Designed miniproteins, single chains, continued (4). Designs and how they scored, part 95

Each design is a single chain, and the fold is of that chain. pLDDT is the mean over its residues in the fold that is shown.

## One batch from the design tools (miniprotein)

Design m15295
Fold by ESMFold2-Fast:
Structure m15295 (fold): chain A 75 residues (1-75)
Amino acid sequence: SKSELISQTREQRDRMLAEARTVLSPAEFDRLSRWMDAVISRMEKLSERQTVIAYTSMAIRFIGELTQALLEKKR
């Protein structure tokens, strides 16, 4: 169901943010967290298919931001 997909997305977001907190600066973390919360809030108005697409986009951005931060912090 859509409500179960949104619930699972919130749990995955919490795990993603726990990992991001160890890598990102406080400012980068706040921006990512706010954006993820906005995406999840919009899922309430989306279809189940659109919700899956929104989740996938969230996961892609998470990986991209962590990868970029790790590369920039590499000495």
Scores: mean pLDDT 82

Design m15296
Fold by ESMFold2-Fast:
Structure m15296 (fold): chain A 66 residues (1-66)
Amino acid sequence: VEEGKKLADEIMDELSRRADEAERQGNIDEAVRLTILLIGVAIAKHFGASKEEIEELYKRLEEQLA
């Protein structure tokens, strides 16, 4: 449980930083994509997803939003 929360926090921090950078560069499509990924991970964290569930969700969302 705690490992899933830590992984989610790390992914969310990275996605937030990347989204801010994309917005600064005027890459709105990338900023929106990264924000959707961030929201998905945040929802999974809120419902207590495991580390494995967070990894699987992130991978699937990345594939669908590419």
Scores: mean pLDDT 80

Design m15297
Fold by ESMFold2-Fast:
Structure m15297 (fold): chain A 82 residues (1-82)
Amino acid sequence: NKDKAKKLHAQGVEALKKGDIEKAKELFQQSLSLSDQAEIYLSQGLVYIALKDYKKATEYFEKAAEVDPRYKLAAEDARFLA
């Protein structure tokens, strides 16, 4: 359900803002299991940036760009960091 995915995504964003990176990661994984929206992939990519895992961050930004080509620049920028 997309509505449930959006709620989980919003909770993940709140966790990320509070610095609870592991909780944010879990919430975004749950959100992605319900909906493969580009915005959720972008958020999970930011989690991996915070964890300094630039290769996984790049993979998530690339997934976001596959879902929505408007995010191609984010995927290219992440590749430069990996």
Scores: mean pLDDT 80

Design m15298
Fold by ESMFold2-Fast:
Structure m15298 (fold): chain A 65 residues (1-65)
Amino acid sequence: SRFERARAILLAWIRTLRRRHPDLSDEELRAEADVAVAHLAAQLQLSPEETAALRREADAEIARL
């Protein structure tokens, strides 16, 4: 699905950013993730519900790192 593709891209990108930039704060990482979510939502034509779910997935992943 479009959502599953967006999720996979987003989570891989967040993990890569944290690995390459361990000095970034969680707040800075969330700001970058929010921009990425907006771009993915526009490109894959995600619904508002899917976009909100993707934002929650980003927050959860950042909290786990």
Scores: mean pLDDT 84

Design m15299
Fold by ESMFold2-Fast:
Structure m15299 (fold): chain A 110 residues (1-110)
Amino acid sequence: SEEEAEEVLAELDRMIEAFSKAVELKNQGKEDEARKLLYETFGASSDEELEDKVFELIERANELIEKYQKENPRLANLLKQRVDEFLYLMKQAFPELYERILERLREKRR
């Protein structure tokens, strides 16, 4: 339903805000504070749990993109734009996390 897509968009916007703040903190040399912010925002207690929660959100968004590409192309494009922004900020904040997420996404498509 469109309600599910709206929920995922809201969650993506929340995570985009958190990663944007993490980039600011990292640029200030506050990597531990950046990591703590992401743990608190995602409800994660470890890097592994953070990675899993991030991957699950992106996977849900990608499934909705595929579904709505035919049914509602505007909504699909909005979801794509949010996922792209999220990945861009993740790469800037934690490039190692970004590479692990990309690897998992590539495996899922195989």
Scores: mean pLDDT 86

Design m15300
Fold by ESMFold2-Fast:
Structure m15300 (fold): chain A 98 residues (1-98)
Amino acid sequence: MEKVKKELEKIKKELEELRRQAETVDSPLAPLAVRVIREAVKTIEEVLEGKADVMDLEITLGMARIVLGLARRLGEEEVAAILDRTIDIIDKAIELVK
């Protein structure tokens, strides 16, 4: 349990760094990417507190995938790259919580 908590705290820090990167991108999709990443951080915090579970993380992952699809369709390559990395990190959190 302590090892999982430590890994989730590390994941949370990686997501906060991606949020900061998303805030610097000059794109109409950047605010939406920031919102998705903030929801991922909040869900991980709630998992750490025993208030959320793997299904809540899977919902957040679904939202990230939708925004990624939109970013790719619009040619927003910087936002797409940030969301791809966000998805990889959320997938890692899901595997830790299962």
Scores: mean pLDDT 87

Design m15301
Fold by ESMFold2-Fast:
Structure m15301 (fold): chain A 59 residues (1-59)
Amino acid sequence: SSKVQQLVDQAQKYFDQGDFMKAGDLVSDALALDPNSPRAKEMEKRIGEAIDEKLKKSS
């Protein structure tokens, strides 16, 4: 749906700013509307990978 695309686009903007928590919240909302959205699933994966990399650098 158009709402899913808007949420994923907003998540991408927050991701680009380094705000992974807001990006994660927005992609969670998108997946709640469409659990099979390829864009939302890809965004969720990228957010998880970015958080993992940040945690490794802080260790």
Scores: mean pLDDT 84

Design m15302
Fold by ESMFold2-Fast:
Structure m15302 (fold): chain A 99 residues (1-99)
Amino acid sequence: SEFEQRLQTELGFSDEEIERINKLRKLLSEDEKTRFIALLEYAIMMADYLIRKGEGGGRETLERIRELYEELIEALKAGKISVEEALERLRQFEEEIEA
């Protein structure tokens, strides 16, 4: 896909990372909760990539957002929150770091 080509060219993703992305993309056709969990898992992988790339000034923020994603995945899998509640928590976090 065009997105896959951009990941290889612009972000330097490995073949293993691209395969994992493709597996997560297959989950996007599932129900809303399963799809959203897959997107959060993808976002964790992106945060890990940026942390490894040595964005020193952003590292602490990336670690915080990664922790939030992990927490949201656990809560969604446990049925403790809805997708709507998870999106609200993400919006609040974005306002703190990117507003």
Scores: mean pLDDT 74

Design m15303
Fold by ESMFold2-Fast:
Structure m15303 (fold): chain A 74 residues (1-74)
Amino acid sequence: MLSRGEANLLMAEATRLFKQGKIEEAVDLFLEVAEKYPEGRAQALYSLARQLDKAGKKELARKFREEALREAAE
């Protein structure tokens, strides 16, 4: 299980990877945070969707945004 600090650090690293064009590695890190930090799962998925949208991955961004909204509705 990740601490809040560890989750925030990994999400910052994943955002950096998106800026470098390392989309697959960045997605994997955001999904690791979503799995290992349940309290921030919706936030991690929403942040992932926003980064994918900025990277032009519109369909994949929509998928994760919808998943984040389902998590937040619980």
Scores: mean pLDDT 83

Design m15304
Fold by ESMFold2-Fast:
Structure m15304 (fold): chain A 75 residues (1-75)
Amino acid sequence: MEKVQEAVREARRVVDEALEKYKSGEMTPEEALDEAVRRTEEIAKKLGLSDEERDYIVGLVRDRLEQEIKYLEKQ
């Protein structure tokens, strides 16, 4: 449980950093999503999360970043 909470905190940071790179024009939406997922998988590996816990955190990052990018594209 404690490792999952730490992974959630780091995942939020990863989403914020990917969004900033997208907003600055350094990354396309696809590149930002791919980097965020990759970084989240590395965090899960470093923290020793189970496959189920990893999939959960990756899903949170993917869904959050996709929603934020989609919202920005329509404005």
Scores: mean pLDDT 82

Design m15305
Fold by ESMFold2-Fast:
Structure m15305 (fold): chain A 65 residues (1-65)
Amino acid sequence: SEATEEALREMEELAKERGADIEFEAKGDTIIIRLKEETPEVVSLVSAMSIIAVERGVKVEVVLE
């Protein structure tokens, strides 16, 4: 899906700009966000990413590893 690819691109750019160690995986209309730690800064960043996904009609799944 173009919407999924666009959302993934924006999320990856946001993570890169913030220097966050976050891995992404796209599966159909879902983006999986894989976190290594749950700090207040990372939680805030995931919230911003969730807004991007909602605006584009893309599903998000968050996994803590």
Scores: mean pLDDT 81

Design m15306
Fold by ESMFold2-Fast:
Structure m15306 (fold): chain A 100 residues (1-100)
Amino acid sequence: MEEERRREEKREQEVTEKLAEYKREAQKLADESEEIREVLEKMRAMVRQGPEGENGAIAAGMTKGVDYAKATLGAFYDEPGTTPEQREAAVEVAEELEKK
């Protein structure tokens, strides 16, 4: 359906913009802390391991708190092989964390 496809395209654009924002926030945090920069590189390596590594990185970020969750999402955005659906799920998780 045309209307449904248009809605999906709009949502993917919103997800892309949100992930870019989280990536910028994570990079700013890394620029202010060398320790966070090392954590971001480690999380990027986990995401490169594939879907199980991607889920592990997200879960680890969630456990460490909002800043680490955003760093994990930033790494997820940069990795090849992420699907629009996975990106959308990641943004929804971040939005849920921001509500708490």
Scores: mean pLDDT 62

Design m15307
Fold by ESMFold2-Fast:
Structure m15307 (fold): chain A 90 residues (1-90)
Amino acid sequence: MTDRAALQFAIHALEETLEAVKKTEDDEEARKLAVRVLSSLLQFLREQGASEELLALIEETLKRVEEAKSKEELIKVLQEGRERLREMLA
């Protein structure tokens, strides 16, 4: 996979996760969903040979998601992660 393709895939995955989190009423279930998706994304990107910069950003986002204490913090973390990925694409 090209670096650009990996980055586009990661952006799409974070956008889908953000929408799913927004639709999930329970804060703990929303957090578990985000952790599951980001963990799977990280594993997939590692197997595809994604850049260390991209992997580090996803790892940081996953850690912040695990530490989020509210759905509002979870949404903010996912939005910030998506924005940083978009900046890497530019």
Scores: mean pLDDT 85

Design m15308
Fold by ESMFold2-Fast:
Structure m15308 (fold): chain A 76 residues (1-76)
Amino acid sequence: GEAEKAAERSLEAAERVLSGEVSGTAAAKSVLHESQKALDEFEKQGKLTEKAKKLLEEAIRLAEEAYRRYSAQGLR
């Protein structure tokens, strides 16, 4: 559904930032915030499936890891 497609896009974006295809704390922070917003909005709409929730939580985890990595490197 819509939530699952949005979650898959968030996970793909997080994987791209963590892999270094897109780098910097700004990119990592953007993916983190968008993934958190999607989680909150779909939960509020009653459209958050268990699959979408797990994908968004993984996207948040990967984006947080990317943010820590780029912060340590001084990349913005």
Scores: mean pLDDT 85

Design m15309
Fold by ESMFold2-Fast:
Structure m15309 (fold): chain A 97 residues (1-97)
Amino acid sequence: MEEKKKEEEVKKEVEKLKEEKKKKIEEIEKEKKEEIERLEKAGKEGEESGKKKGEHIGFTVRGLYEVSKSAEELIAERRKKKVEEEAEEKIEEIKKK
C-alpha cells in the first residue's frame, strides 16, 4: 500500500536531473558571457583596424561585427535549447517509470 520508497527514488532522480540542468545552463551562460565580451572587444579593435587596413571591408566592418555578435547569441541560445530539450526528455523518461 505504501509507495514511499519508489516515490523517494523517483524524486531523487528528478532532483538530480534538475541539478544537472541547472549546472549545464549556468555553464552555458558563463560561456555565452565570455564569448560576448570577447566579441565586443574584438569588434571595437576590428572596426578601427578594418577601416584603416582594408578598403574592401571598410564599408561593412560594423555590419560584419553585428552579424558575428548575432551569430554568437544564436549559438548560445541553440545550446541552451538543446540542454533544456535533453533535460526534458530525461525527466519524461523518469516520469514513465
Scores: mean pLDDT 59

Design m15310
Fold by ESMFold2-Fast:
Structure m15310 (fold): chain A 113 residues (1-113)
Amino acid sequence: LFEKIKKVKELLEEAGLPEVAVHVEGALEMALTKLAIKIIEKALEKTKDKEKQEKLKEALKLVKELDEEGREKLLEVFRGLMEAAVDAAVTPDPAAGRARFRERVEELRRRAS
């Protein structure tokens, strides 16, 4: 997820649109992938330079991939968090349960990047 967001930002900066790159990055960090798509599509409509159009098309493709993958990865992370929360809740020692839950959250956070 974060690696693809970084690549989208780099492509928009290479297209000479650093202000658009900031707005798209913010939208993607907020999981507003459809907003990011609309911003890039609007930029592509206004861009006449073929090289810049190609960079915008690459960015748009990556954001569309993030929309599809983001849903699946987010569901996987939520499933893992729910399983970790249930495991912690049934642990007889609440302190041990909380420690195990925090460890699992950190693991899932690393995998989400």
Scores: mean pLDDT 72

Design m15311
Fold by ESMFold2-Fast:
Structure m15311 (fold): chain A 84 residues (1-84)
Amino acid sequence: VYKQIAEQLLETAKKVYEEAKKLFESGGADPEKARRLANEARALIEQAELLKDHYPEVQDIADEAIKLAREAFEIANELIKKVE
């Protein structure tokens, strides 16, 4: 069960990362979308950190999800700064 949850978090992190990259490449003229992506990335980081702390068997998958979510969060925050 927890491995499936970790894999689902990783899939979501990949999608959030891809959305953030596309928004950045498009010039990032959508502050509401950037804020949504930042919030989604932060929630993913928190959930993946909790999961790996309780279930060491998913640590590798959770760490990969955290890495992608942190990158997405940084991209989204740069886009927010650019329009605020």
Scores: mean pLDDT 81

Design m15312
Fold by ESMFold2-Fast:
Structure m15312 (fold): chain A 86 residues (1-86)
Amino acid sequence: MEEERREEEERQKKLDKLIEQFKKTLEEGKKVAEEIKDDIAKEALEGFIKLAEKMAELLRKEDPSYKEAVELMEKTKKEFEEKLKE
C-alpha cells in the first residue's frame, strides 16, 4: 500500500533527474537554434534553461513553489510545441 508522503520524497528525486535531462535537451536545442539562426527559439530555450536551473534549486530547498514551476514549465513547453506545429 502506497503512502502519499513517501511518494512525494521519491517524486522529488525523479523531478531532479527530469529537470537535468530537460536542461540537457534544451541546451542541445539551443545549439540547433543557433545553427539555423532562429533568434526567437534561441531566446526561448535560454529562458527554459534558466527556469530548469531555478527549479533544481527549489527542489534542493524542498520549496513547495517547485510544483508551480514544474506546471509552468510543462505549460510553456506545450505552448511552444503548438506554435512550432503551426
Scores: mean pLDDT 66

Design m15313
Fold by ESMFold2-Fast:
Structure m15313 (fold): chain A 102 residues (1-102)
Amino acid sequence: MEPKITVKALSQTTVEVTIEGYGALKSIEIDEENGVATVTFENGKVVTIYVQNAKITSVTASGDGDKVTLTVEYEPVEDGLYFVIATDGVHYAEALIDAKLT
């Protein structure tokens, strides 16, 4: 079972993070102001999700076996490019979002 992290932009304010091979989800901690979500697995592994220059408003998790899909909603601070990064320190996945606030 090889660990895999994938980040996919669904909209200007929503990203899907898929985590495979990390086992069962234990907890999710959200630092809304700093745009950080910390995902902890039952085996003690941790994946950190960063949304640069944005506040995380919600994280919704769904699991199917050893695959965890997270829907991360965030509030961009201003127009521009936003990086969403998911990492365990060894595996990295990122998405660029071009946000247009009106």
Scores: mean pLDDT 78

Design m15314
Fold by ESMFold2-Fast:
Structure m15314 (fold): chain A 96 residues (1-96)
Amino acid sequence: SLLDEGKAFASKMYDQVMKIKDKISPESLERLEALHQEIMNAKSVEEFLAQLDKMIDVLNEEIARLDQYSETSIELGIIESLLAMYRWNLKQLLEK
């Protein structure tokens, strides 16, 4: 299902963030862990997209805290871009 595929993709992106967790603020890490649980517990594509939007927001807040040319900022920017592209494509599929 689209929901199961979305959850798998979001979880994969969350795993990439966790590989650099030592470079991320503790506040952002706690928020991301909570949002990952909400994403995995989503019962509909609409609920999934709402939690995904919040995860993207947290990543953008963390990126804004960092120097834009730092390795961490670049890595988080790539993850955020992949999530944003996935979100856009999923919304297009739902519009028929």
Scores: mean pLDDT 86

Design m15315
Fold by ESMFold2-Fast:
Structure m15315 (fold): chain A 94 residues (1-94)
Amino acid sequence: SKVEEVEKVLKKLLEQFEKNKLSKEEMILAMRIFVQELIERYELSEEVRAKLEALLAEAEKQLNKATTQEEAIKVVREFAKRVVEVIREHEERE
């Protein structure tokens, strides 16, 4: 399942961030790479691509404003949840 694969990658990325193995800047870069790879690998439509890029832009904005690790983790969790929702909606139509 595309959803299961996406959830697994995002969970691993979040765990690395929570353990301070990734800085905030590294996490932003990792999220950018992840979204680009999703779009390319699954040949996502322009509509789905736009949704993912909007979620990424909002997450980056919120991460840049986050002053605590707890705030930053919350932003990444919300981003992960919304990305999974977008991919699930896409998969349900196939």
Scores: mean pLDDT 83

Design m15316
Fold by ESMFold2-Fast:
Structure m15316 (fold): chain A 80 residues (1-80)
Amino acid sequence: SLEERIPRLVADLESPDPAVRARALRELMELGDPLAIPPLRELLLRSTDPETIDAARVALRAIGGPEAEAALAEFDEEHR
């Protein structure tokens, strides 16, 4: 199910394999599912890796909408 697949895709954004990261980002962007917003927000606030942060931000922008925009704004204010 998407509820099982989405957390795995978000975890794959932290993969040491760039091919796994790229595939996960592409699939999250193609899905555009707002169910990805809470785990992406959690990853974005937790991560210190620039590539993971960038991927989470790209995915949130691709999903779009007020909830995704709020998650991005929260990160930008807390990590300036």
Scores: mean pLDDT 84

Design m15317
Fold by ESMFold2-Fast:
Structure m15317 (fold): chain A 65 residues (1-65)
Amino acid sequence: RRARVEEERRRLAQEAQQFQADMGRQYQEALRSGDTDRAQQVIRQGEEQSREVERRLAELDAELA
């Protein structure tokens, strides 16, 4: 059980890191091109993804209790 939860947490962390890297690139590209609307969209997407990761981590932590 614990090993499975730790594997899931590791996978979530890896996916979150990749997502943040991709969002960072898109944000810089939007700023460089002057696309303010796109830059704001990227920020919103990052915030929503962070909330989802936090929710899933809380669920995994509850399983370990």
Scores: mean pLDDT 78

Design m15318
Fold by ESMFold2-Fast:
Structure m15318 (fold): chain A 64 residues (1-64)
Amino acid sequence: VSREAAEAVARVTGVSLEQAEEIGNALLEAIKEGTAKETAEELAKKYGVSGDQLGKAGVLVLTL
């Protein structure tokens, strides 16, 4: 993911920039593979973020 996308994800989710890059990369790959919903649910549990926050993160990763 781009630096700008990672920073935006960190701002929306409240995680560290490094964790935001991990989340962004995982979501981007899952979107390409068609597993975005399942991956988002696992990331929500792993990082303690809401599904709504991960939905916003996915949009940011695709647009930035």
Scores: mean pLDDT 80

Design m15319
Fold by ESMFold2-Fast:
Structure m15319 (fold): chain A 91 residues (1-91)
Amino acid sequence: MTVSLLALTKSGRVRILAGPVSSEEEFERALEEAVELAKKGELSAIYVTSEGSPEEARELTLRVKEYLEKAGIRISRVRIFEHSGIIYLED
């Protein structure tokens, strides 16, 4: 399954943290970068995409949410789509 992780900055820019990757290690490194950017107050949202099923996209989005929450990042809202999810961060 190929996945992408993108960060939406508070200035409205999109940063690609991981392009389409199949490696769990590469995806976890992108999650670590997302946490660091969020801790710096640079992010408004994280966008996750999956080429898998809608169920896999949902599970992936919720896994990313849990990872961020365990890192101390406050989540305001989550939206889940067929092949993507958006995780909105608290200001």
Scores: mean pLDDT 82

Design m15320
Fold by ESMFold2-Fast:
Formats: sequence, structure tokens, C-alpha cells
Structure m15320 (fold): chain A 98 residues (1-98)
Amino acid sequence: SENEKILEEVLANSSEVEQKLAKIRYLYAKGEVEKIKEEAEKVEEKAKENVELIKKLLEELGLTKELSIPELTDYMKVHLSLLSEEEIRELLEKEKEA
């Protein structure tokens, strides 16, 4: 189904974003602040794509149209706007059963 394809893409993107976030945390612990900025920019771009896919998915599934995903202006807002891999996997399994 269309929803399965969107969920699989969102899951792949979320996994990639989480790997980039783990790398940023590692660089922060190492004190490599200049590299953090470069990785954060890459994460923000990918997370913006993922947020748009999540918005489309919420609309297709008939979930509330009033749910506003905040504009991605910084790293923390990006992180909080993403569905977890666990939540995405649960939605994907539900779609496969439907």
C-alpha cells in the first residue's frame, strides 16, 4: 500500500537521523565542536524530509489534521518532531495487517 511505502521510507530516514544524532553526541564528548556543526546541518536536512513524510502519513491515515509539526529552526525541535523507530514499526505492522 501507499502507507506501507511511506512508513518504510520514514523508518529508513529515522534510523539514519538517529545514527547521525549518535555521532553528534560522540563528537560533543570528544570536544570536536567544529565537526558538530557540519553533522547537525546534515541531520537537519534529512529530518526535514522525514517530518514532511510523517505529515503526509498522518493525513493519509486520517489522524487529526490540526496536528501541527513545528517549523524546524533548530536541532532540538527537529529531534522532538520525529516519530521514534518503535512508533514507526508499530504503524507499519498495523498497515500490513490492514
Scores: mean pLDDT 56

Design m15321
Fold by ESMFold2-Fast:
Parts: sequence; C-alpha cells; structure tokens
Structure m15321 (fold): chain A 95 residues (1-95)
Amino acid sequence: MDPTLWSEEEFEAGVQRLIDEVERLMGPEAAQRIRDAYERYKQAVDNNDVDGAMDAWSELWKVVHEADSRGLLSPESEATVGWLTYRVISMLIER
C-alpha cells in the first residue's frame, strides 16, 4: 500500500500488467513506448537523475493519458500509474 513498503518486484509486476493491458487495447507500438519510458525511468532512478526520471515519466504519461481518456485502463493499471506518479512526486519534493 505505502510506496515505502512496496518491493521493486511488486512495482515492476504492476508496470508489466499495465504494459500487457496497453498492448491488448492500443497495440504493440503503444506498449513499446511505455516499456521504453519505464526502462529510462529505472535508469534515471539508478543514476539519481531526477530530470531524467521526470522526462521518462512524462513520456509514459502521454500514452497512459490517451488510454485513460478512452476508458481503456483497468483499476489495477490506474493504481500502478498512481503509485508511479507518487514515486516521481516524492523524488521531487524530498530534494
């Protein structure tokens, strides 16, 4: 529940579910964009690169916004997006 209690594996599983859902509903190109953005996000976090993490999040959010505006996302995928948003905001406000 609390992001500080979530393992990396739990969060990654949530992102994989989001990618699978986007692929089924919007096609492989949209899914690849989320995967690429998430990989960039992980690399930025590993490098303590807040700007890079924000840029990667912004790219992922563009695809998610399109899916959400069309009512395509499941509650589970919406929760994953919410937790990712929380993690990005926490990185910004804890500096």
Scores: mean pLDDT 74

Design m15322
Fold by ESMFold2-Fast:
Structure m15322 (fold): chain A 83 residues (1-83)
Amino acid sequence: MEEVAEALESLAKAVEAGMDDRTIANRDVAVRLLLVAAQIEGADPEKIEKARELVTEASKHWDAGNREEAAKLYREAAELVRE
């Protein structure tokens, strides 16, 4: 799950850096695809589900303009998938 964690941290940094919405959206989609791949490769389904919920909540905050909260939730998801 390290690839997922690195992708989530990259996404959080992009959000904090104020990168364009297309870049943020593309990185969010990439993270979701990596979570699906991790689940197929035998990662803990409960951990995947919790990470997916955090990513979904983070994207809602980004869509609402809450960049700080979005970045925080993406980082929380990264920490969860590393454990």
Scores: mean pLDDT 84

Design m15323
Fold by ESMFold2-Fast:
Structure m15323 (fold): chain A 85 residues (1-85)
Amino acid sequence: MDEVEKLLLEAARLRRKYLGLYGSGGSGDKKSLEEAIRTLDELVRLLEEIARRAEKIDPEMAEFMKQQAELERKRIEQLREKLKK
């Protein structure tokens, strides 16, 4: 329980960091975009870890976290395509 709570707080922190970086990256700053991609990659890893830990205690939360991780992976792909230009 405590470990899942810690991961949820860390995931929320990474989401806030991403929003700050990408909001700034709306100016076209490549460095902010690269950092945003790294932040989302960390977020995906945490969401997958939360899903793994929650699977036996809250299967619905685990499935929801897996779906969120997949959506963030698609977002990373979109940002990487922007970075190539």
Scores: mean pLDDT 77

Design m15324
Fold by ESMFold2-Fast:
Structure m15324 (fold): chain A 69 residues (1-69)
Amino acid sequence: MSEETQRLASELVDELLKRGYPGMVAYMAGEEVRWLLEDQKLSVDETIERLETVDPLTAEALRRAVEKL
């Protein structure tokens, strides 16, 4: 459990909400990213690479979230 992972997930949710995602869908995407980072122990870059193949919009939102932190 990392405060940085929690901040990154929160910023990702904010970026997805700005892009018109429903609140629940944005929240679930944030939880998926948290799970990839904390449980699967992927780096931020590895998480972005994984998301690019299945959810490129969330991948782009995650890149923007990283730039703000």
Scores: mean pLDDT 80

Design m15325
Fold by ESMFold2-Fast:
Structure m15325 (fold): chain A 87 residues (1-87)
Amino acid sequence: SREEQLEQQVEVILETLEELQKMGYISQETLDHVKAAAASLKTDAERETFVRTAKAELRYLAETTKDEEVKKLAEETIERIDEIEAA
């Protein structure tokens, strides 16, 4: 279903943010805030907006980061999101 597809995309985004937090690229406070926002999503439209915003931010991170591991993580996350969308 569209709901299950979007929930998988949100989960992939949160996994990536947890890795970025462990690498020191985002704060625990930022991670907790985004997790709370994700947990509050009720509709497909809200989940689509969340995914679209996260993809844009990951794309910006991939383009601006000097860290090849962060760039790779961001690019692989976008690819995973797009693969779920195509399924």
Scores: mean pLDDT 88

Design m15326
Fold by ESMFold2-Fast:
Formats: C-alpha cells, structure tokens, sequence
Structure m15326 (fold): chain A 72 residues (1-72)
C-alpha cells in the first residue's frame, strides 16, 4: 500500500481531511520514531481493531492513544 493510499484510508475511516490525516501521520512518525508509512500502517491497523461503534474522530483519537501508550 502506498503512503497516499494510507492517507486516503485513514481519512475515510476517521472523517479527517487528507491534510489533517497527513499532519497526524507526521506527528505519529515523530513520536514513534518511525517512517510516515509505518506510522500510517500501524494507525490503520489500530483503527481496524476498534469496535464498529467507534467511528469518525473518536476512532482517530482512540487509535492514536493506543499507539502512544504502546510506544511508552
């Protein structure tokens, strides 16, 4: 999967704009010490593990918190 495809899928799953999703991946890549592509793949995987009831911006928030907690 390309980086552009990761940004698109995160945008679709979370309701974030592509620009917001790109900024989020920049933040996560820096915090996790990983590439933007790896950060995007991990974020999308975490979103995929969430209950179907957790959608939109809440899915983004929960997935980010899980990744940051796992990195500590």
Amino acid sequence: MSYGELVQRISERTGLSKQQATRLLNFLAARLGESKRVAGQRLLAEIGTLPESVTGILAAIEAVLRLLKAAE
Scores: mean pLDDT 80

Design m15327
Fold by ESMFold2-Fast:
Structure m15327 (fold): chain A 79 residues (1-79)
Amino acid sequence: MVELWNSLSPVTQLGIATEVGAYAQGDEEVRREMEEAALRAAEELIKAGVDHSTPEGTLEIVRAVAEAAEEVAKARGRL
């Protein structure tokens, strides 16, 4: 997880942080669960061959991490 986070582009990191911050609202447990889901989504796309150093790959990853974070927020009653 930490190694994956540090390997992501600043734009991808900002996208994940923005989505997590919007729904977690200072709840550390919810934030951690959302971060873990978002990072898993990013890792799956990178493993599938999405190049996160390109604008197109970055947007695809940001969209997938937003969707994963939103699913956690929905399950926690934040949506």
Scores: mean pLDDT 70

Design m15328
Fold by ESMFold2-Fast:
Structure m15328 (fold): chain A 68 residues (1-68)
Amino acid sequence: MLRLGLELLDADPELAEKVRREAEEEGRRVEEEALARGRNPGAAYAAGAVVYIGTELDAAIAIAKEAA
């Protein structure tokens, strides 16, 4: 399922760019929220990076499910 979603993203560059932009926005939001809660910059950056990756994976899975 995940691989199929990634292949569908590769076939649609505009959709891939939209997913990447959404992942960047979510990651930044989590990083800013963590900083506002008093977490150190390294921990905040790591939290944002995890959410960035998770958002891309969730999008790929959702696209694969809709295509199936």
Scores: mean pLDDT 71

